Designed miniproteins, single chains, continued (5). Designs and how they scored, part 22

Each design is a single chain, and the fold is of that chain. pLDDT is the mean over its residues in the fold that is shown.

## One batch from the design tools (miniprotein)

Design m16742
Fold by ESMFold2-Fast:
Structure m16742 (fold): chain A 101 residues (1-101)
Amino acid sequence: GPLEEARRLAEEAIRLAREAIELARRGELERARELNDRAAELLRKAAEYLPPEVRLEVEILIGLAYIQYGVGIVIGEEEEGLIRSAELLIEAAQLILDYLS
């Protein structure tokens, strides 16, 4: 059902964000960014099945993830920005999974 799909999407987002961290640490920054973008899209799709208050918390964490990436770009620490972004996306996914528990 919809909640099972939300769980599946959140679990896939964690997998993609964890892979993004590994790619960023290896200097594969473009691929890490693509996986973070995909994780964020999966989290937004998962949040469509959830109450407005949970959706808002997910969107705040996604927004913070993009802020961390942008800060990394501006200060010349793109790898660190991508890793921090991915960690916030994992936090958003975990928030969804905790709600579904």
Scores: mean pLDDT 92

Design m16743
Fold by ESMFold2-Fast:
Structure m16743 (fold): chain A 100 residues (1-100)
Amino acid sequence: SEKEKMKELIDMMKEFPAFRKYPSSSIPGVKEIIPNPVSVEEIEKDVESGKIKSLEELVEKARKMIDNWLKLNKPGSLGQKLAEAARLELEALLKEIEEE
């Protein structure tokens, strides 16, 4: 069920526009600002390959992704607001997944 919970969280994250639009390592300029960017697609790949083995590790990677988005965007920008919305959404999704 641990792997099923991880897949469920990833699928739920993919449903939210903030997670779908922010930011993959394939976006030009992201690597110049953040040398090791993390995206929802990379998190999914790491879960599928077995690099991420627990919900706790997945959550740590997801929080790192949001922290990276916040670093890309200036205070008061639309990008910062989207990253903050993604953070709040992640915490809401975690409550749903952990309510067993």
Scores: mean pLDDT 69

Design m16744
Fold by ESMFold2-Fast:
Structure m16744 (fold): chain A 77 residues (1-77)
Amino acid sequence: AKELAEKAKEAGLEGDYKTAAEYAAKAGEAMGQPLGGGVAEGMALISGGVGRAVGDEKFGGEGAAKVAENLLKDPRA
């Protein structure tokens, strides 16, 4: 789960948001549990700051999974 989120974060840092969103979605899908900071931080990086607010333990696993799904729908969000 975190490994997929780390890959999403790395792809996002390289500017490949399509791949980053794909890995973020897989990470979220693999988790039905509250997310650790590493996963949430990766999703926050991809979403360009919006995820920072939601990655502060507010969302948990379900929230982060929905963020990953939203990133697939609107990678510019």
Scores: mean pLDDT 50

Design m16745
Fold by ESMFold2-Fast:
Formats: C-alpha cells, sequence, structure tokens
Structure m16745 (fold): chain A 74 residues (1-74)
C-alpha cells in the first residue's frame, strides 16, 4: 500500500541519519532517529492488515532495542 511504501521510505531516511549520528559518536541523536522510525512503523501498523502489522511491529521492536543499546553507550 502507499502508506506502507511512504513509511518504509521515511524509516530508511531516519536510519541513514541515525547511522551518520553514530559515526559522529552522537549516540543520543542516533537513538532519537531510531525511536522516531519505530513510531512511524507502529503508527502504520495500526492502520494495516494483520499480516503487514506483524512485520512492521517486529521491525519497530528491533529499532527500539537498538535505540536502547545506543542510549546505554551515551
Amino acid sequence: SSLVDEALAEVERLGSRATRAEEEGDYLTAARYLREAARVLRETASQSDEDTAKVLTRSADILERRARELEERA
């Protein structure tokens, strides 16, 4: 769907920004971008069919776990 495509494009954009922040040692900024990406995925999942929602929710969980790891290094 167009909503899923838009969400995935935004997640890729936020992921790229997170990677750049990590490379600069700015772990808190990197974590913020990953949490924003997870929020986009969860919002899109709430408006998606069950199968799509499961995939998006799993991706959001992975991003939030990564954000927590980065916050611990900060």
Scores: mean pLDDT 90

Design m16746
Fold by ESMFold2-Fast:
Structure m16746 (fold): chain A 90 residues (1-90)
Amino acid sequence: KELEELEKEKKEHEKRLKETKEKVVKIELERSPNVEPTEEFRKLVAELVYLETFFGEELPNVPNLPEIEEARKEGEKKREEFLKRLEEIK
């Protein structure tokens, strides 16, 4: 029961990661490097950082913005909670 819930959570995060990566790539291809990022783009980058951190990946070349630092911390917290739940099932 708990293992099925964890597998569902992992699949939901994998789906979100794929969709977020596709959105970020699309915006980056259309964005001028001399233009400030839109709020939508900043939110997508924060979401990408959260998801990559949840899977234990480090995303290089990410802007040093408060919302991105917050997303990284939340991703680390959720990863730790997820791994603890996995360990408790074994």
Scores: mean pLDDT 74

Design m16747
Fold by ESMFold2-Fast:
Structure m16747 (fold): chain A 88 residues (1-88)
Amino acid sequence: SEILEELQKRINELMKARNPSIPLPEVTKEEVEEILKRFLELGGDLAKLNEWIRKETDPRRRALALAFLEVYKENPELFEKAIEEIKS
């Protein structure tokens, strides 16, 4: 849970930094777990995740998925720990 909380924090910080003029609700742990599960269902394939993001029509979910991808690129170790927790 602490690892998922840290991942949630990083995603929220990035979303706020990239959308400073938009009053977006905070991303929940459940939303982080849902997108992480989607990534695992896609076999951890970044190209498939990017394709899924392009097809997302909801602007908030799209922004969340883009922030998630960026956190993965910047902090792969945190991402690996989150995946291990979800798999358990």
Scores: mean pLDDT 74

Design m16748
Fold by ESMFold2-Fast:
Structure m16748 (fold): chain A 88 residues (1-88)
Amino acid sequence: ELDARAEEAYAAGAGKETVEELLREAIRREIEALAEEFVAGLEALAAEAATLTADQKRYARLLLETLLEKGFLSEEEAEALLARLEAA
């Protein structure tokens, strides 16, 4: 929870700059978790019914590449998720 992490830093007597850094990291981690959950959902869909269509893989790749470009995913995180997507 974004607010919970900010409250933790405040309760610990952290300065404003530290609170802002922890909040940015919390947002990044939530976006990373959502991207991973999205790829896992596509993997589950492929396992249950059929392989992912080329269009589904293309749109998922574009989303992951956009998150990497915007700095919401690290290169390592994006590479791992893209590899999972290609394997599905």
Scores: mean pLDDT 68

Design m16749
Fold by ESMFold2-Fast:
Structure m16749 (fold): chain A 73 residues (1-73)
Amino acid sequence: SLLEEVEKRLREKLLELKEEFGLSEEEVEELARKGAERAVEMARRAAEAGLEVPESPDAEFLREVLERAREEL
């Protein structure tokens, strides 16, 4: 599913940045989950507006989702 794919990709990216930004393993897991939920909600809203929903999210989409997830923490 889109949720699982986004969560996996976000987790991988956050793990790469974990040491550099001082993120804990728990923070990586939480941000990946929140980011994935946000991505699904954004995709749902886009579909309702008649916009194309990407089959897999690109780097720009994932960055936007992560920024929004962090803002609401």
Scores: mean pLDDT 67

Design m16750
Fold by ESMFold2-Fast:
Structure m16750 (fold): chain A 96 residues (1-96)
Amino acid sequence: AEQLTPAQREIVNLIVETTIILRDVKSVEEAIELIKETLERIAEIMDAAGFSRTERERLLDSFVNAVVEQLGEIFSEEDVKKIREELEKRVKEIVA
């Protein structure tokens, strides 16, 4: 059986918690801020656990893609584009 490491479990829990909170966000700005905070926390966990730069980039990009896809059910295409652009910029800052 495949078991998650403590760091992987913490990351999965943060992702799940963030997706639950995102269901109740009322603005694009609120969504962006929440996701950015989650990205920073995930990055700190990955760095502390010794994840490679490539692994960090892949996981953060996958997370952004997953939340943007979910937000597409709630927000307009223009709002989703704005969210994606802001989050992609933040990921680049975090992995630099």
Scores: mean pLDDT 78

Design m16751
Fold by ESMFold2-Fast:
Structure m16751 (fold): chain A 87 residues (1-87)
Amino acid sequence: MSEEEKLKEKVEEKKLEFEGLLKLAQRIEDTHGPLSEEERKLLEEIKRLMEEIEKAVKENDLKTVKEKLREFDAKFAEFLSLASKRL
């Protein structure tokens, strides 16, 4: 498998993780009330990162894809940490 093919697979994997995060956020709101301002800001940032990743993949900018995937993972972890303080 080429580096490009591996990155594309990882992007699809991260899209599934992102969908799971959105479902988790909805469940948190349903059970614990509205997301905090900080949680909302993190979700908006994660959504923007996913859009930037998809654009970079379409433009074959592998370096940007790698950098944005790393940022996505970091923001995803921040959201989970922040959400866990409310649970």
Scores: mean pLDDT 83

Design m16752
Fold by ESMFold2-Fast:
Structure m16752 (fold): chain A 92 residues (1-92)
Amino acid sequence: EEELLERLKELVIEFTKRAIERAKSLGNDDAAKEFEKIRKEVEEATSLDQIREAVKKMLEVFDKYPDAISPAEFVAMLLGMVAAEVEGELGL
């Protein structure tokens, strides 16, 4: 379960790094700052619930700044998170 937490953190942190770069490339400093805050919260997360809250905050940033997120990369992150949780439950 600690291993699952670390896997989810890696997936979400990688996505936030890309989202920050995308937001900066678009000149959207506000979106970049919101993703920087989310990234820090994920790095400091000690529970799966905190990771899920961070993902919810990302959706809020997406609703506010739709161009700041790549939908394909966001879906890839979510699928990776689901795969990690399933692997953990199956003991794989």
Scores: mean pLDDT 79

Design m16753
Fold by ESMFold2-Fast:
Structure m16753 (fold): chain A 75 residues (1-75)
Amino acid sequence: SEAEKLLELLEKFAKEVEKIDPSLAETIRLQAEHLRRNKASPEEIRIVAEGAIMAVKSIDPELAEKFEKELEELL
């Protein structure tokens, strides 16, 4: 499903972020777990993913851009 693909992308992003900011990665991972448990819509998952990308953009703009492109490919 679209929701599953978005959650997998968000979880992948958290793992990549762990290399640069373990605390932020934990926040993103917990957000992904919350969305999965609550059967969040694709729209809700995208909003969380966009927020995570924005948070990372000030730390690692290249990583943020990579995930922005991957997110757009799922739309």
Scores: mean pLDDT 85

Design m16754
Fold by ESMFold2-Fast:
Structure m16754 (fold): chain A 85 residues (1-85)
Amino acid sequence: DELKAFRERYHELLRAGDWEGAEKLIENFPLSEREKERLEAQRETAAKLREIGDELQAFIEEARRRGWSREEMLEEMRRAAEEKK
């Protein structure tokens, strides 16, 4: 049905990191306001997780330029995660 196809497409967009596509899909499908708010919250959470992944990748590249070992990088990442709590 249309709702099942919508959910499958929505999850596909989230997995691909297509946040704009996910937002437009929510806007164009006849959902209740509460359902739209829930899906938008899921999209925002997924986008934040992707952003964290991008920050980690940038950190790894910077650490490589500084000549840090893999173990030193992991220790610093663990420390940074503790500070964000």
Scores: mean pLDDT 72

Design m16755
Fold by ESMFold2-Fast:
Parts: sequence; structure tokens; C-alpha cells
Structure m16755 (fold): chain A 81 residues (1-81)
Amino acid sequence: SAEEEAIKKAKEEFLIQAKHLEEAGKLEEAEKVREIAKNFELEKYKEQYLEVYKLMGVEIDEETKERAELKHKAIKEEVKK
């Protein structure tokens, strides 16, 4: 379904970040990101996105929060049919 595919893509995006962390030698952070992907919740996507980026060492600024909101909205729109 479109919902399953949208969720799959969102989880795969988190797993790509986990792979980047692992390649950078940040094994603990990579494991935490994989756990977030495993416990994926569509309604909490913004919070999970921000946690992933914080684990990546990204400063959580207004632009990052806006990106999380826009991505969350896009996934929600994709599951509406």
C-alpha cells in the first residue's frame, strides 16, 4: 500500500543515516538510530527525525525543525488516499 511504502521510505532514510554514523566510527549512535527506525511511529515522526539528527551531531535549529515538519506532512499526505 501507499502507506506501507511511505513508512518504508522514511525508515530507510533513518537507516541510511545509521550507516553513515557506522562508517564514521560512531557505532553507539548508529545503534540508537537503528533502534529509532525499528520503533518507527508515523505520528511521532518529527520527534524521531530530530532525535536522529541530534545523534548525527546536527544542531537542531529552526530550519531543521521546519524540515522535519515538512517531511512529516509529506508522509502523512502520501498515506491519505
Scores: mean pLDDT 83

Design m16756
Fold by ESMFold2-Fast:
Structure m16756 (fold): chain A 55 residues (1-55)
Amino acid sequence: MVKTTIHTRQFEGDGRQRYNYHLKTEVDGEVTEFSQDRTRPSDRLVGETDEHLER
């Protein structure tokens, strides 16, 4: 069974501070986790970040 779970988080002051991106992917029982720092949020993931925190 293949399932991909992506969880991203936003940090306050994304445009001023460093944006902390926490990604967690699960595929066939395999868990991949990594972090990304950015000055601004990226809509590369699919809009599952700002929607929860901002909207």
Scores: mean pLDDT 48

Design m16757
Fold by ESMFold2-Fast:
Structure m16757 (fold): chain A 65 residues (1-65)
Amino acid sequence: SPVIVRVAVHDLPLSPEARARLGELLSRLSDEEQVRLGKLAAQLIREGASDEEILAALERERERL
């Protein structure tokens, strides 16, 4: 469910500033695009990526959408 994916992204262990930027980025996307980027963010967090690395990867992936 896209609602679950969006909530999971907002609950991620990111700084408040990074979480706010991620939420803003996702709010401009379709539900399908939000699911795609949310899954990528969750994967990178499990891999131990930094807030900056996660945001950079999501911006890069958004460019390909």
Scores: mean pLDDT 69

Design m16758
Fold by ESMFold2-Fast:
Structure m16758 (fold): chain A 100 residues (1-100)
Amino acid sequence: SLAQQAQQLAQQSPTPEQRQLAQQIAQGSQGVDRLRDQALRVGASQQTLDQLNQASRHLGDAVRALQQGDIDSARQHLDQGLQYLTQGYRLLLDDMGRRT
């Protein structure tokens, strides 16, 4: 999984900054995995699934940027991935008939 790949980077990355970014990507990826599992179980809307898929793609781009040593690109993709994750969570709550 993307979360496992990011956890591996957290252990292998040469600098504390890269390790911290990898940990944040791992946490975001775990969030995507949990919400995607829940979304599939409850038959969530395509809009919810699209947001979670976008989150996964950006977190994957963050992993690739971090592997290349591109810290700025990794941060930008992490931020975008977390934004999509937040939107996916809100949409999932709406799909489940729950509100914040």
Scores: mean pLDDT 86

Design m16759
Fold by ESMFold2-Fast:
Structure m16759 (fold): chain A 57 residues (1-57)
Amino acid sequence: MRARAEALVRQMEDRQGITLDDATRQRLIDRLIRLRAEDLDPDTAGMLVAADRDSLD
């Protein structure tokens, strides 16, 4: 669900002490939903997103 992914991205921003731009935040939300990671903790979700990005590169 998008609302859960949005909440998770906010938690990731707080944990890292950063604020993402809107376009980056939306891409991260879409990636979390695609990976079915929206119900994970911020650290685990961040690792999955990083691994997925690196697999595409």
Scores: mean pLDDT 72

Design m16760
Fold by ESMFold2-Fast:
Parts: sequence; C-alpha cells; structure tokens
Structure m16760 (fold): chain A 95 residues (1-95)
Amino acid sequence: LMPINPKMAERFLKELKEKGIEIKGKVFLDPATGTGARSITAAKAGAKKVVGGDISKEHLEVAKERAKKEGIEIEFIQGSKEEIKKYYEELKKKL
C-alpha cells in the first residue's frame, strides 16, 4: 500500500550489482513480491520479463494496480514459494 520509495529501489538495484546479478534483458523472478515493489523495480531496470508471486491475493491485487498505473507488464502468480518457483522453471523451458 505504500508508494515505491526511490531510495529503496536504488538500494535493491545496488545489491543486485554487488552480487553480480544482471537484470537488464533477463527474466526476473520475485517469489515473495508482496505489494510488488521489487517486481516493479526490476521491470523499470530493464528486465525482459518479470514474474512476481505471493501467497496473499490481497497483496497481489495491490501489486497489479501499481504495475498498471506505472504502465508496466508483470505476470503475477498467487501461490506458495515452491509453486511459484516451479512455474518459473517451466517458464524458463519456453524461453
């Protein structure tokens, strides 16, 4: 429900770079996206495709509204962390 804080977005992107994780042109999975902050940040950073998941339908509804307002296409999946990871593995086979 809180707006995406630019400072938090910058911190997330910095952490990815420090860990050697390249996001541009990649498929990004966030299996515990909550209200979508990390998923939206990944899409804005140039991820080719973003998949965001959460166990909470209510959190995902907020995340979908946020992505829509930002003009960003993100695939949101309701499920357990294990179900979301399994979906990502199947998705990778199609890419």
Scores: mean pLDDT 74

Design m16761
Fold by ESMFold2-Fast:
Structure m16761 (fold): chain A 100 residues (1-100)
Amino acid sequence: SSMDEEGFIKGAEIFGEGLREAERLYEEGAPVEEIARVLREKAEESLKAVPEKLRKFFATLLQHEIQEFAKTLPEEYARALREVMRELAEKYGVEVIPEV
């Protein structure tokens, strides 16, 4: 439905803003814990905007977005982001996507 599409788009916009904020924080030398916190907060906010029937699917999409960001970061940061992905998978009852 159009309302489901609007919720999905809003969720994607919220998480996109979160990724941009996380990138900016990394460039400014923010600690790994702050970057992970922002991603957790924005993932949660985005998922609340998404219709319940699409949340599992959206949680899997968020894992892919986080993984792509993690590939651009040093291993210390990448490990923390993989933990965010694991927590998201556990909370929404989806599989952790493989590291690639």
Scores: mean pLDDT 89

Design m16762
Fold by ESMFold2-Fast:
Structure m16762 (fold): chain A 95 residues (1-95)
Amino acid sequence: GREELEEILEELKELLEQARAAGLALVAKLAELAIETVEALLRGEATLFDLEELEGLAGIAVGIARIAGDAEAEALARQLLDLIRKAIKIVEEML
């Protein structure tokens, strides 16, 4: 539950630093939003729907990177999407 969300938060922070180092502005911005949303969930200030909205945006980011042929952006966007999906599953199991 809470411990697994805290682990995802740390993985999101690592992904954010990787995206920033690579100059991947869209992935970095979505990672920042995911961090803020998970932190808000840990405080009881966000909902499952906020994560589902981010899942959609992360999926779009994967598609954009694929069309652009940016393998690094696609890989980091996929990692972001996977982390958001893990957070969704954890939150669903806590409800």
Scores: mean pLDDT 88

Design m16763
Fold by ESMFold2-Fast:
Structure m16763 (fold): chain A 78 residues (1-78)
Amino acid sequence: SLQEERKELQELVERARAALPSMSPTMQSKLESLIRRAEAQITQLDIMINNEVHESVKEAVLDNARLVKRRLEELLAE
């Protein structure tokens, strides 16, 4: 669901923010960029949750959110 995807992405952003102080400057820069992208996707998901939107638009937003989520998970695993 949109609510589940939003929750998972928010939890990853919180984990990423907690990890920032312990990372190298290069890793911090990459993670900060991904956090900003994730927060933008959370905003899009909130709009979709609170408004009627065409199914194709919902699918595109979910795909983008999942892509950012995957990249955050990969970076945090390093």
Scores: mean pLDDT 83

Design m16764
Fold by ESMFold2-Fast:
Parts: structure tokens; sequence; C-alpha cells
Structure m16764 (fold): chain A 79 residues (1-79)
């Protein structure tokens, strides 16, 4: 569905930004992680509307994994 395609696009973009943040300067990394956080928030809202249980669970798992990576990177930048 268009909803699933949009959610997957946002998740892929957030992953790309997190990957870029890992190899960026601290200042650039903070901006990339902020953008990724907003994309993951939007993705969560879209995924909550998905009626296919298996697809919803798959996408929510991917969002949680990216949220964990983002949190870990934010902690490293705060140290």
Amino acid sequence: SELEEEAERLIRRAEELIDQAEVSSPGQARLLLEAARELLKEARELVSQITDENKKEELMKRIRELEARLRALEAELAA
C-alpha cells in the first residue's frame, strides 16, 4: 500500500542519516540525528495505521532498532 511504501521510505531515510551521523563531526552528527528522530516519529505514526499485522510488526521492529542506534549515538556525543 502507499502507506507501507511511505513508512518504508521514511525508515530507509532515517537509517541513511544515522549511518552518516556515525562518520560525521559531532556538530553535523547532532543535526543528522535530530532529522532522523523526526523521520522515525513520522514513520511510527504511519506504521500505527497499517492493517497488515506481519508488515506492521516488521516495520515497528526496524523503527525500534534505529531508535536504539540513535539513542546510543546521542549518548556518545554527550560524553
Scores: mean pLDDT 89

Design m16765
Fold by ESMFold2-Fast:
Parts: structure tokens; sequence; C-alpha cells
Structure m16765 (fold): chain A 56 residues (1-56)
């Protein structure tokens, strides 16, 4: 969906800008959308990406 794509773009931009709080908010919304649509693999991928960026 467009909403999911918008949050993905915003999360990526926030990660590149070094803004973990904003990236986390967009990631939460993406996980909610993916969870409600039954895309468990997509939700897991978003959570994994955020965790990897936090470890770097």
Amino acid sequence: SQELADHAAAMGAAIRAGDPETAGEHAKRMVEILGHTGNADGAAAVAKRLAEERKA
C-alpha cells in the first residue's frame, strides 16, 4: 500500500539521518500494517532491519 511505502521511505531517511526515534515510530507503523494484512515475514524483516541499525 502507499501508506506502507511512505513509512518505509521515511524510516530509511531517518536511519540515514541518524534519527533512531523517528525511524522507530515509522517501523512500528509498518509492523502494525504488515501484521494486520497477515504478512508476518514482512513484519519480521522490518523488525530485524531496525535491530541491525541499532547495533551498528
Scores: mean pLDDT 75

Design m16766
Fold by ESMFold2-Fast:
Structure m16766 (fold): chain A 94 residues (1-94)
Amino acid sequence: SVKEIFEKIKKMSKENLLKAAELVKETVENDDRMPERLKRHVADLVEWMKNSDKSKEELFEELEMMLALIAGENPEVFEKILEKIREFIEETPL
C-alpha cells in the first residue's frame, strides 16, 4: 500500500500536496521520537514549499524527500504519517 499511497499523492493538486506537507509537519512536530533537528528541517521545508512558486512536480519531489528522511529516522513515525495521508486522501479529492 505504500506504493499505492505515493501514486495517489503524485496525482494530488498543488493545494492538496501543500496540505499533505502541513500534515507531515504537524505529525513530526508532535512526535517526541523525532529529533529537534529533523522537526526544524521539516518545518523549514514546508514553509519554503508554501511560500515558493514551485511546480506540482517539484512539490511532490520535496514531499517524497521529506518522507524518505522521516522513514530513515523512524519507520514507525513514517507509518503514522502514511496512515494520516491515507485518511486525508479518503476525505479529499485528488
Scores: mean pLDDT 84

Design m16767
Fold by ESMFold2-Fast:
Structure m16767 (fold): chain A 86 residues (1-86)
Amino acid sequence: AAADAERFRRVADAVIEAAKTLSDPQLAKDFIGLAERLKEAADAGDIVKAANLYTAIMLLAVGYEIEGKTEEAQRIIDAVRAALAA
């Protein structure tokens, strides 16, 4: 449980940092908003809510990739993968 919360906090922090590098301010705002909610859920120990927010971040990234925002979406996906591997 504590290890899962720490993993979700790492994912949230990584997504926030990656989102700050995006050239599209709306994408940055959308990903930061979800990542902040993920961090709040992890800090509260609500692992189910954290998992749902993690899924929402990944689905949003896939959605933006389908819309042709491939490089920006890939930055988010790569940040998540790096955080999960840590």
Scores: mean pLDDT 86

Design m16768
Fold by ESMFold2-Fast:
Order: sequence, then structure tokens, then C-alpha cells
Structure m16768 (fold): chain A 79 residues (1-79)
Amino acid sequence: SRLEESRRFAAEIGREMRERLDIAEELALKMLVDGASEEEIEKLARERGKELGLSEKEIEEILALAKWMAKTLSAESLR
């Protein structure tokens, strides 16, 4: 049924979002914990994105999310 198709689609979107969040979190932690440079993080994001078949735009979105997460965690928790 169409309802079952919608449920499968929602589950797939959820899985894709989780994978992207996991990568963004990994990059954010490398910035905060390991002190990785912006250039190093950009290189790592491109390598991970290519492994998953992500587009340039999707890689840029993950980078933006990772940088935002790192900034937010630094301001709120690590200062």
C-alpha cells in the first residue's frame, strides 16, 4: 500500500540522516578533542563523503553541520 511505501521511505530518510549526523559528529569531535585544523577536517569530510557516494553539496552540508556542532559544543560545554 502507499502507506507502507511512505513508511519505507521515512525509514530510509532516517537512516541517511543518521549516517550524515554520525559523520558530522565524528568531524566535530576531531576539531574539539584532537584540535584538527579546518583544512584537515575538509579533507577528511571529502574522503568520507566519496566512500559513501555523496555529492559535493552534501559534503559541504556535513562540513557546515560539523563546524556548527563544534562551535556550539565549545561555547556551551567546553568554552
Scores: mean pLDDT 75

Design m16769
Fold by ESMFold2-Fast:
Structure m16769 (fold): chain A 110 residues (1-110)
Amino acid sequence: GGVKESELLKSLNEEEQKNVLETLIDIGVLELVLGVESTVLEEYKKNNKKLDEEEREKYLERLAEKLGIPKEYIADASKIHEAIRLLLERYVKEGKLSEEQAEKLYEIIS
């Protein structure tokens, strides 16, 4: 992973490097949150405990708003690659990434 990431960064100017690094941080936060959510769900299944659906719903809504991704993609850990793709597409539309940069990041991460 690291070699491909460093090669991408070396090809970019300082502003482009900042935008790519901020995008990687956002992706890492998304992956970490979905990993934790999956672990909590598995623990609750094993102990026959039901998650508080109201608290879970509020948490997912806040996270979806912060990341600008539909809640359905962050409620399901199996959708992580689709969530990353949507995040990258959003950053291209906002001018934070070029289409080429987003495609390269998706190839490295997926």
Scores: mean pLDDT 66

Design m16770
Fold by ESMFold2-Fast:
Structure m16770 (fold): chain A 106 residues (1-106)
Amino acid sequence: FEEVKKEFDEKVDEIEREFLLKGTQAVSKGLKEGKSDEEILAEAQRIADEYIARLKEVMDSILEKNKDKITEEEKAELRAYYDQRIALVPEAAENLVKLMKDIYNA
C-alpha cells in the first residue's frame, strides 16, 4: 500500500507543480496585457478545471492499475483525500489571482 500511496503523491505533486506554473503564467500575462479582472479570473478558473480533470484521470488510472494491490478501505481513503484536495482548487485559483494582482500593483 505505501508504494501505491507514494505513486499517488508523486504524480499529484508533479501535476500540481505543472498547473501552478500554468496558472501563474496565465495570470501574469493577463495582468501585463491589461485584461479585466473578470477575464483573468475566468482564465485561472479554466486552468483550475483542467487541473481537476487531469488529477481525476490520474487518480482513476492508478486506482484501476492497483485494484488488486490495495484494500477497498485504502482505495476509499485515497479517493477521499484527493476529493478534498480537488474541492479546494477553485478557492486557490481565486487566491492566486488576488495575490498576483497585489504584487503587480505594488
Scores: mean pLDDT 78

Design m16771
Fold by ESMFold2-Fast:
Structure m16771 (fold): chain A 62 residues (1-62)
Amino acid sequence: SSAELAAQLEAALRAGDLEAALRYMQRLIQHSGKEFTKEVLQKLAEEGNKQAEYLLGVLEQL
């Protein structure tokens, strides 16, 4: 589900596991689309997660 994939992406980002975060980001995009994935990353970037901020930039280039 979108909620489960979003939770896994959040957990990977909070753990600093960029490889896992990239895999979950790709799955979330395929399942729920770019805009939903952007909202998840934006929330974590606003909380100060620098990896989420970086991935938000990657998502904008896709």
Scores: mean pLDDT 86

Design m16772
Fold by ESMFold2-Fast:
Structure m16772 (fold): chain A 64 residues (1-64)
Amino acid sequence: SDYRIFRQYDTDGDGTLSRDEWVAMMVDYYGVSRARAVALFDRYRNADGTVDYAAFVAAVRDAR
């Protein structure tokens, strides 16, 4: 549901969030600690060290 927020933090517009973009979003927008943001990034990241947020949104739907 938060696709628009992911897009605002996707500075390069490439459809992925880097670790720094993800941490900034989680800490600044969602108010979570940096340690929690990093743990969530490590859970959902691809092998290349980014989060594809379209794939992340799909994965959250499948987990429900």
Scores: mean pLDDT 74

Design m16773
Fold by ESMFold2-Fast:
Structure m16773 (fold): chain A 70 residues (1-70)
Amino acid sequence: KDVEELKKYGKEKIEDLRAQGVSEELLELFERAVESTIKNYEEGKITLEQAKKQIDTAYESVRRTHELIK
């Protein structure tokens, strides 16, 4: 159930970035970050809270890069 919540959380962030006009290259980078974070959670390396925070950090990083390149 928690893995499904993380997948949905990441997918919503990807759709939001796409709506903002973020490039496919940056979207792929973010998608890999989400996949890596979910894998770490599934392996018990991080908590659900830490996983969401890592996704938020990756989202902010991608958004800032998008603003820089315009």
Scores: mean pLDDT 83

Design m16774
Fold by ESMFold2-Fast:
Structure m16774 (fold): chain A 70 residues (1-70)
Amino acid sequence: VEEDLKKAIERGDINGISESLQRIRNEHGVDEALRVLFKLAGKDFDEFKKLSREDQNLEIIRIVNELVEK
């Protein structure tokens, strides 16, 4: 599951990223899906949890865009 997300990111496949994250969320919960995303982006998930809800939403968008641009 994590490997599928990593491959989608490496390809810049936005639909594949969304599908893989939704699968992780459905199987393991929202926090686990975000943790995997942050791990692949090289970001600290615990630091992310300290942000406001608005800043958390902006950081998710930023991370997805950075990963797709690779």
Scores: mean pLDDT 74

Design m16775
Fold by ESMFold2-Fast:
Structure m16775 (fold): chain A 94 residues (1-94)
Amino acid sequence: SIAKKIEEAFNSIPEEEKEKLIELLEKAIEEARKDGVTEARGAIEWAERLVEELKSGKTSLEGQAAVLQAYADIYKDEELRELVDAYAEELRKK
């Protein structure tokens, strides 16, 4: 149920907005690498995989939830934030 809502919300994001999120992620990755923070290596590698998934059109459910979280934060979308929080809670109960 919640997983399907995540997929539906992700697929409802206009392609132009997804392209914008990819650009923002790529800029964030570049800035983090320039800062030389070794502790961020895992996060950078994860973000690079997410960008690859988004560009391939085969985004994992985890990647979809991460994009929705970023979208909700950027656009202050409370409904999307609540959906992502509900998904995270369901995962923690298992």
Scores: mean pLDDT 75

Design m16776
Fold by ESMFold2-Fast:
Structure m16776 (fold): chain A 61 residues (1-61)
Amino acid sequence: MPRVRVDVRSDRPLDAELSERVRREVERIWERALREGRPLEATIEVDTERGEVRVEVRELP
């Protein structure tokens, strides 16, 4: 398997909608890594007050 590292940051427990969004982002990152055979590192920051999910993906050498 390619190396995939995902760091999920949230100051509060995720509700069902945010958990589903995070799950979909993680799946997308894994699918991309598997398809391209590339190691990826991702940071997912969740703002529960605003209902925002920020994703930063970095390709590892």
Scores: mean pLDDT 77

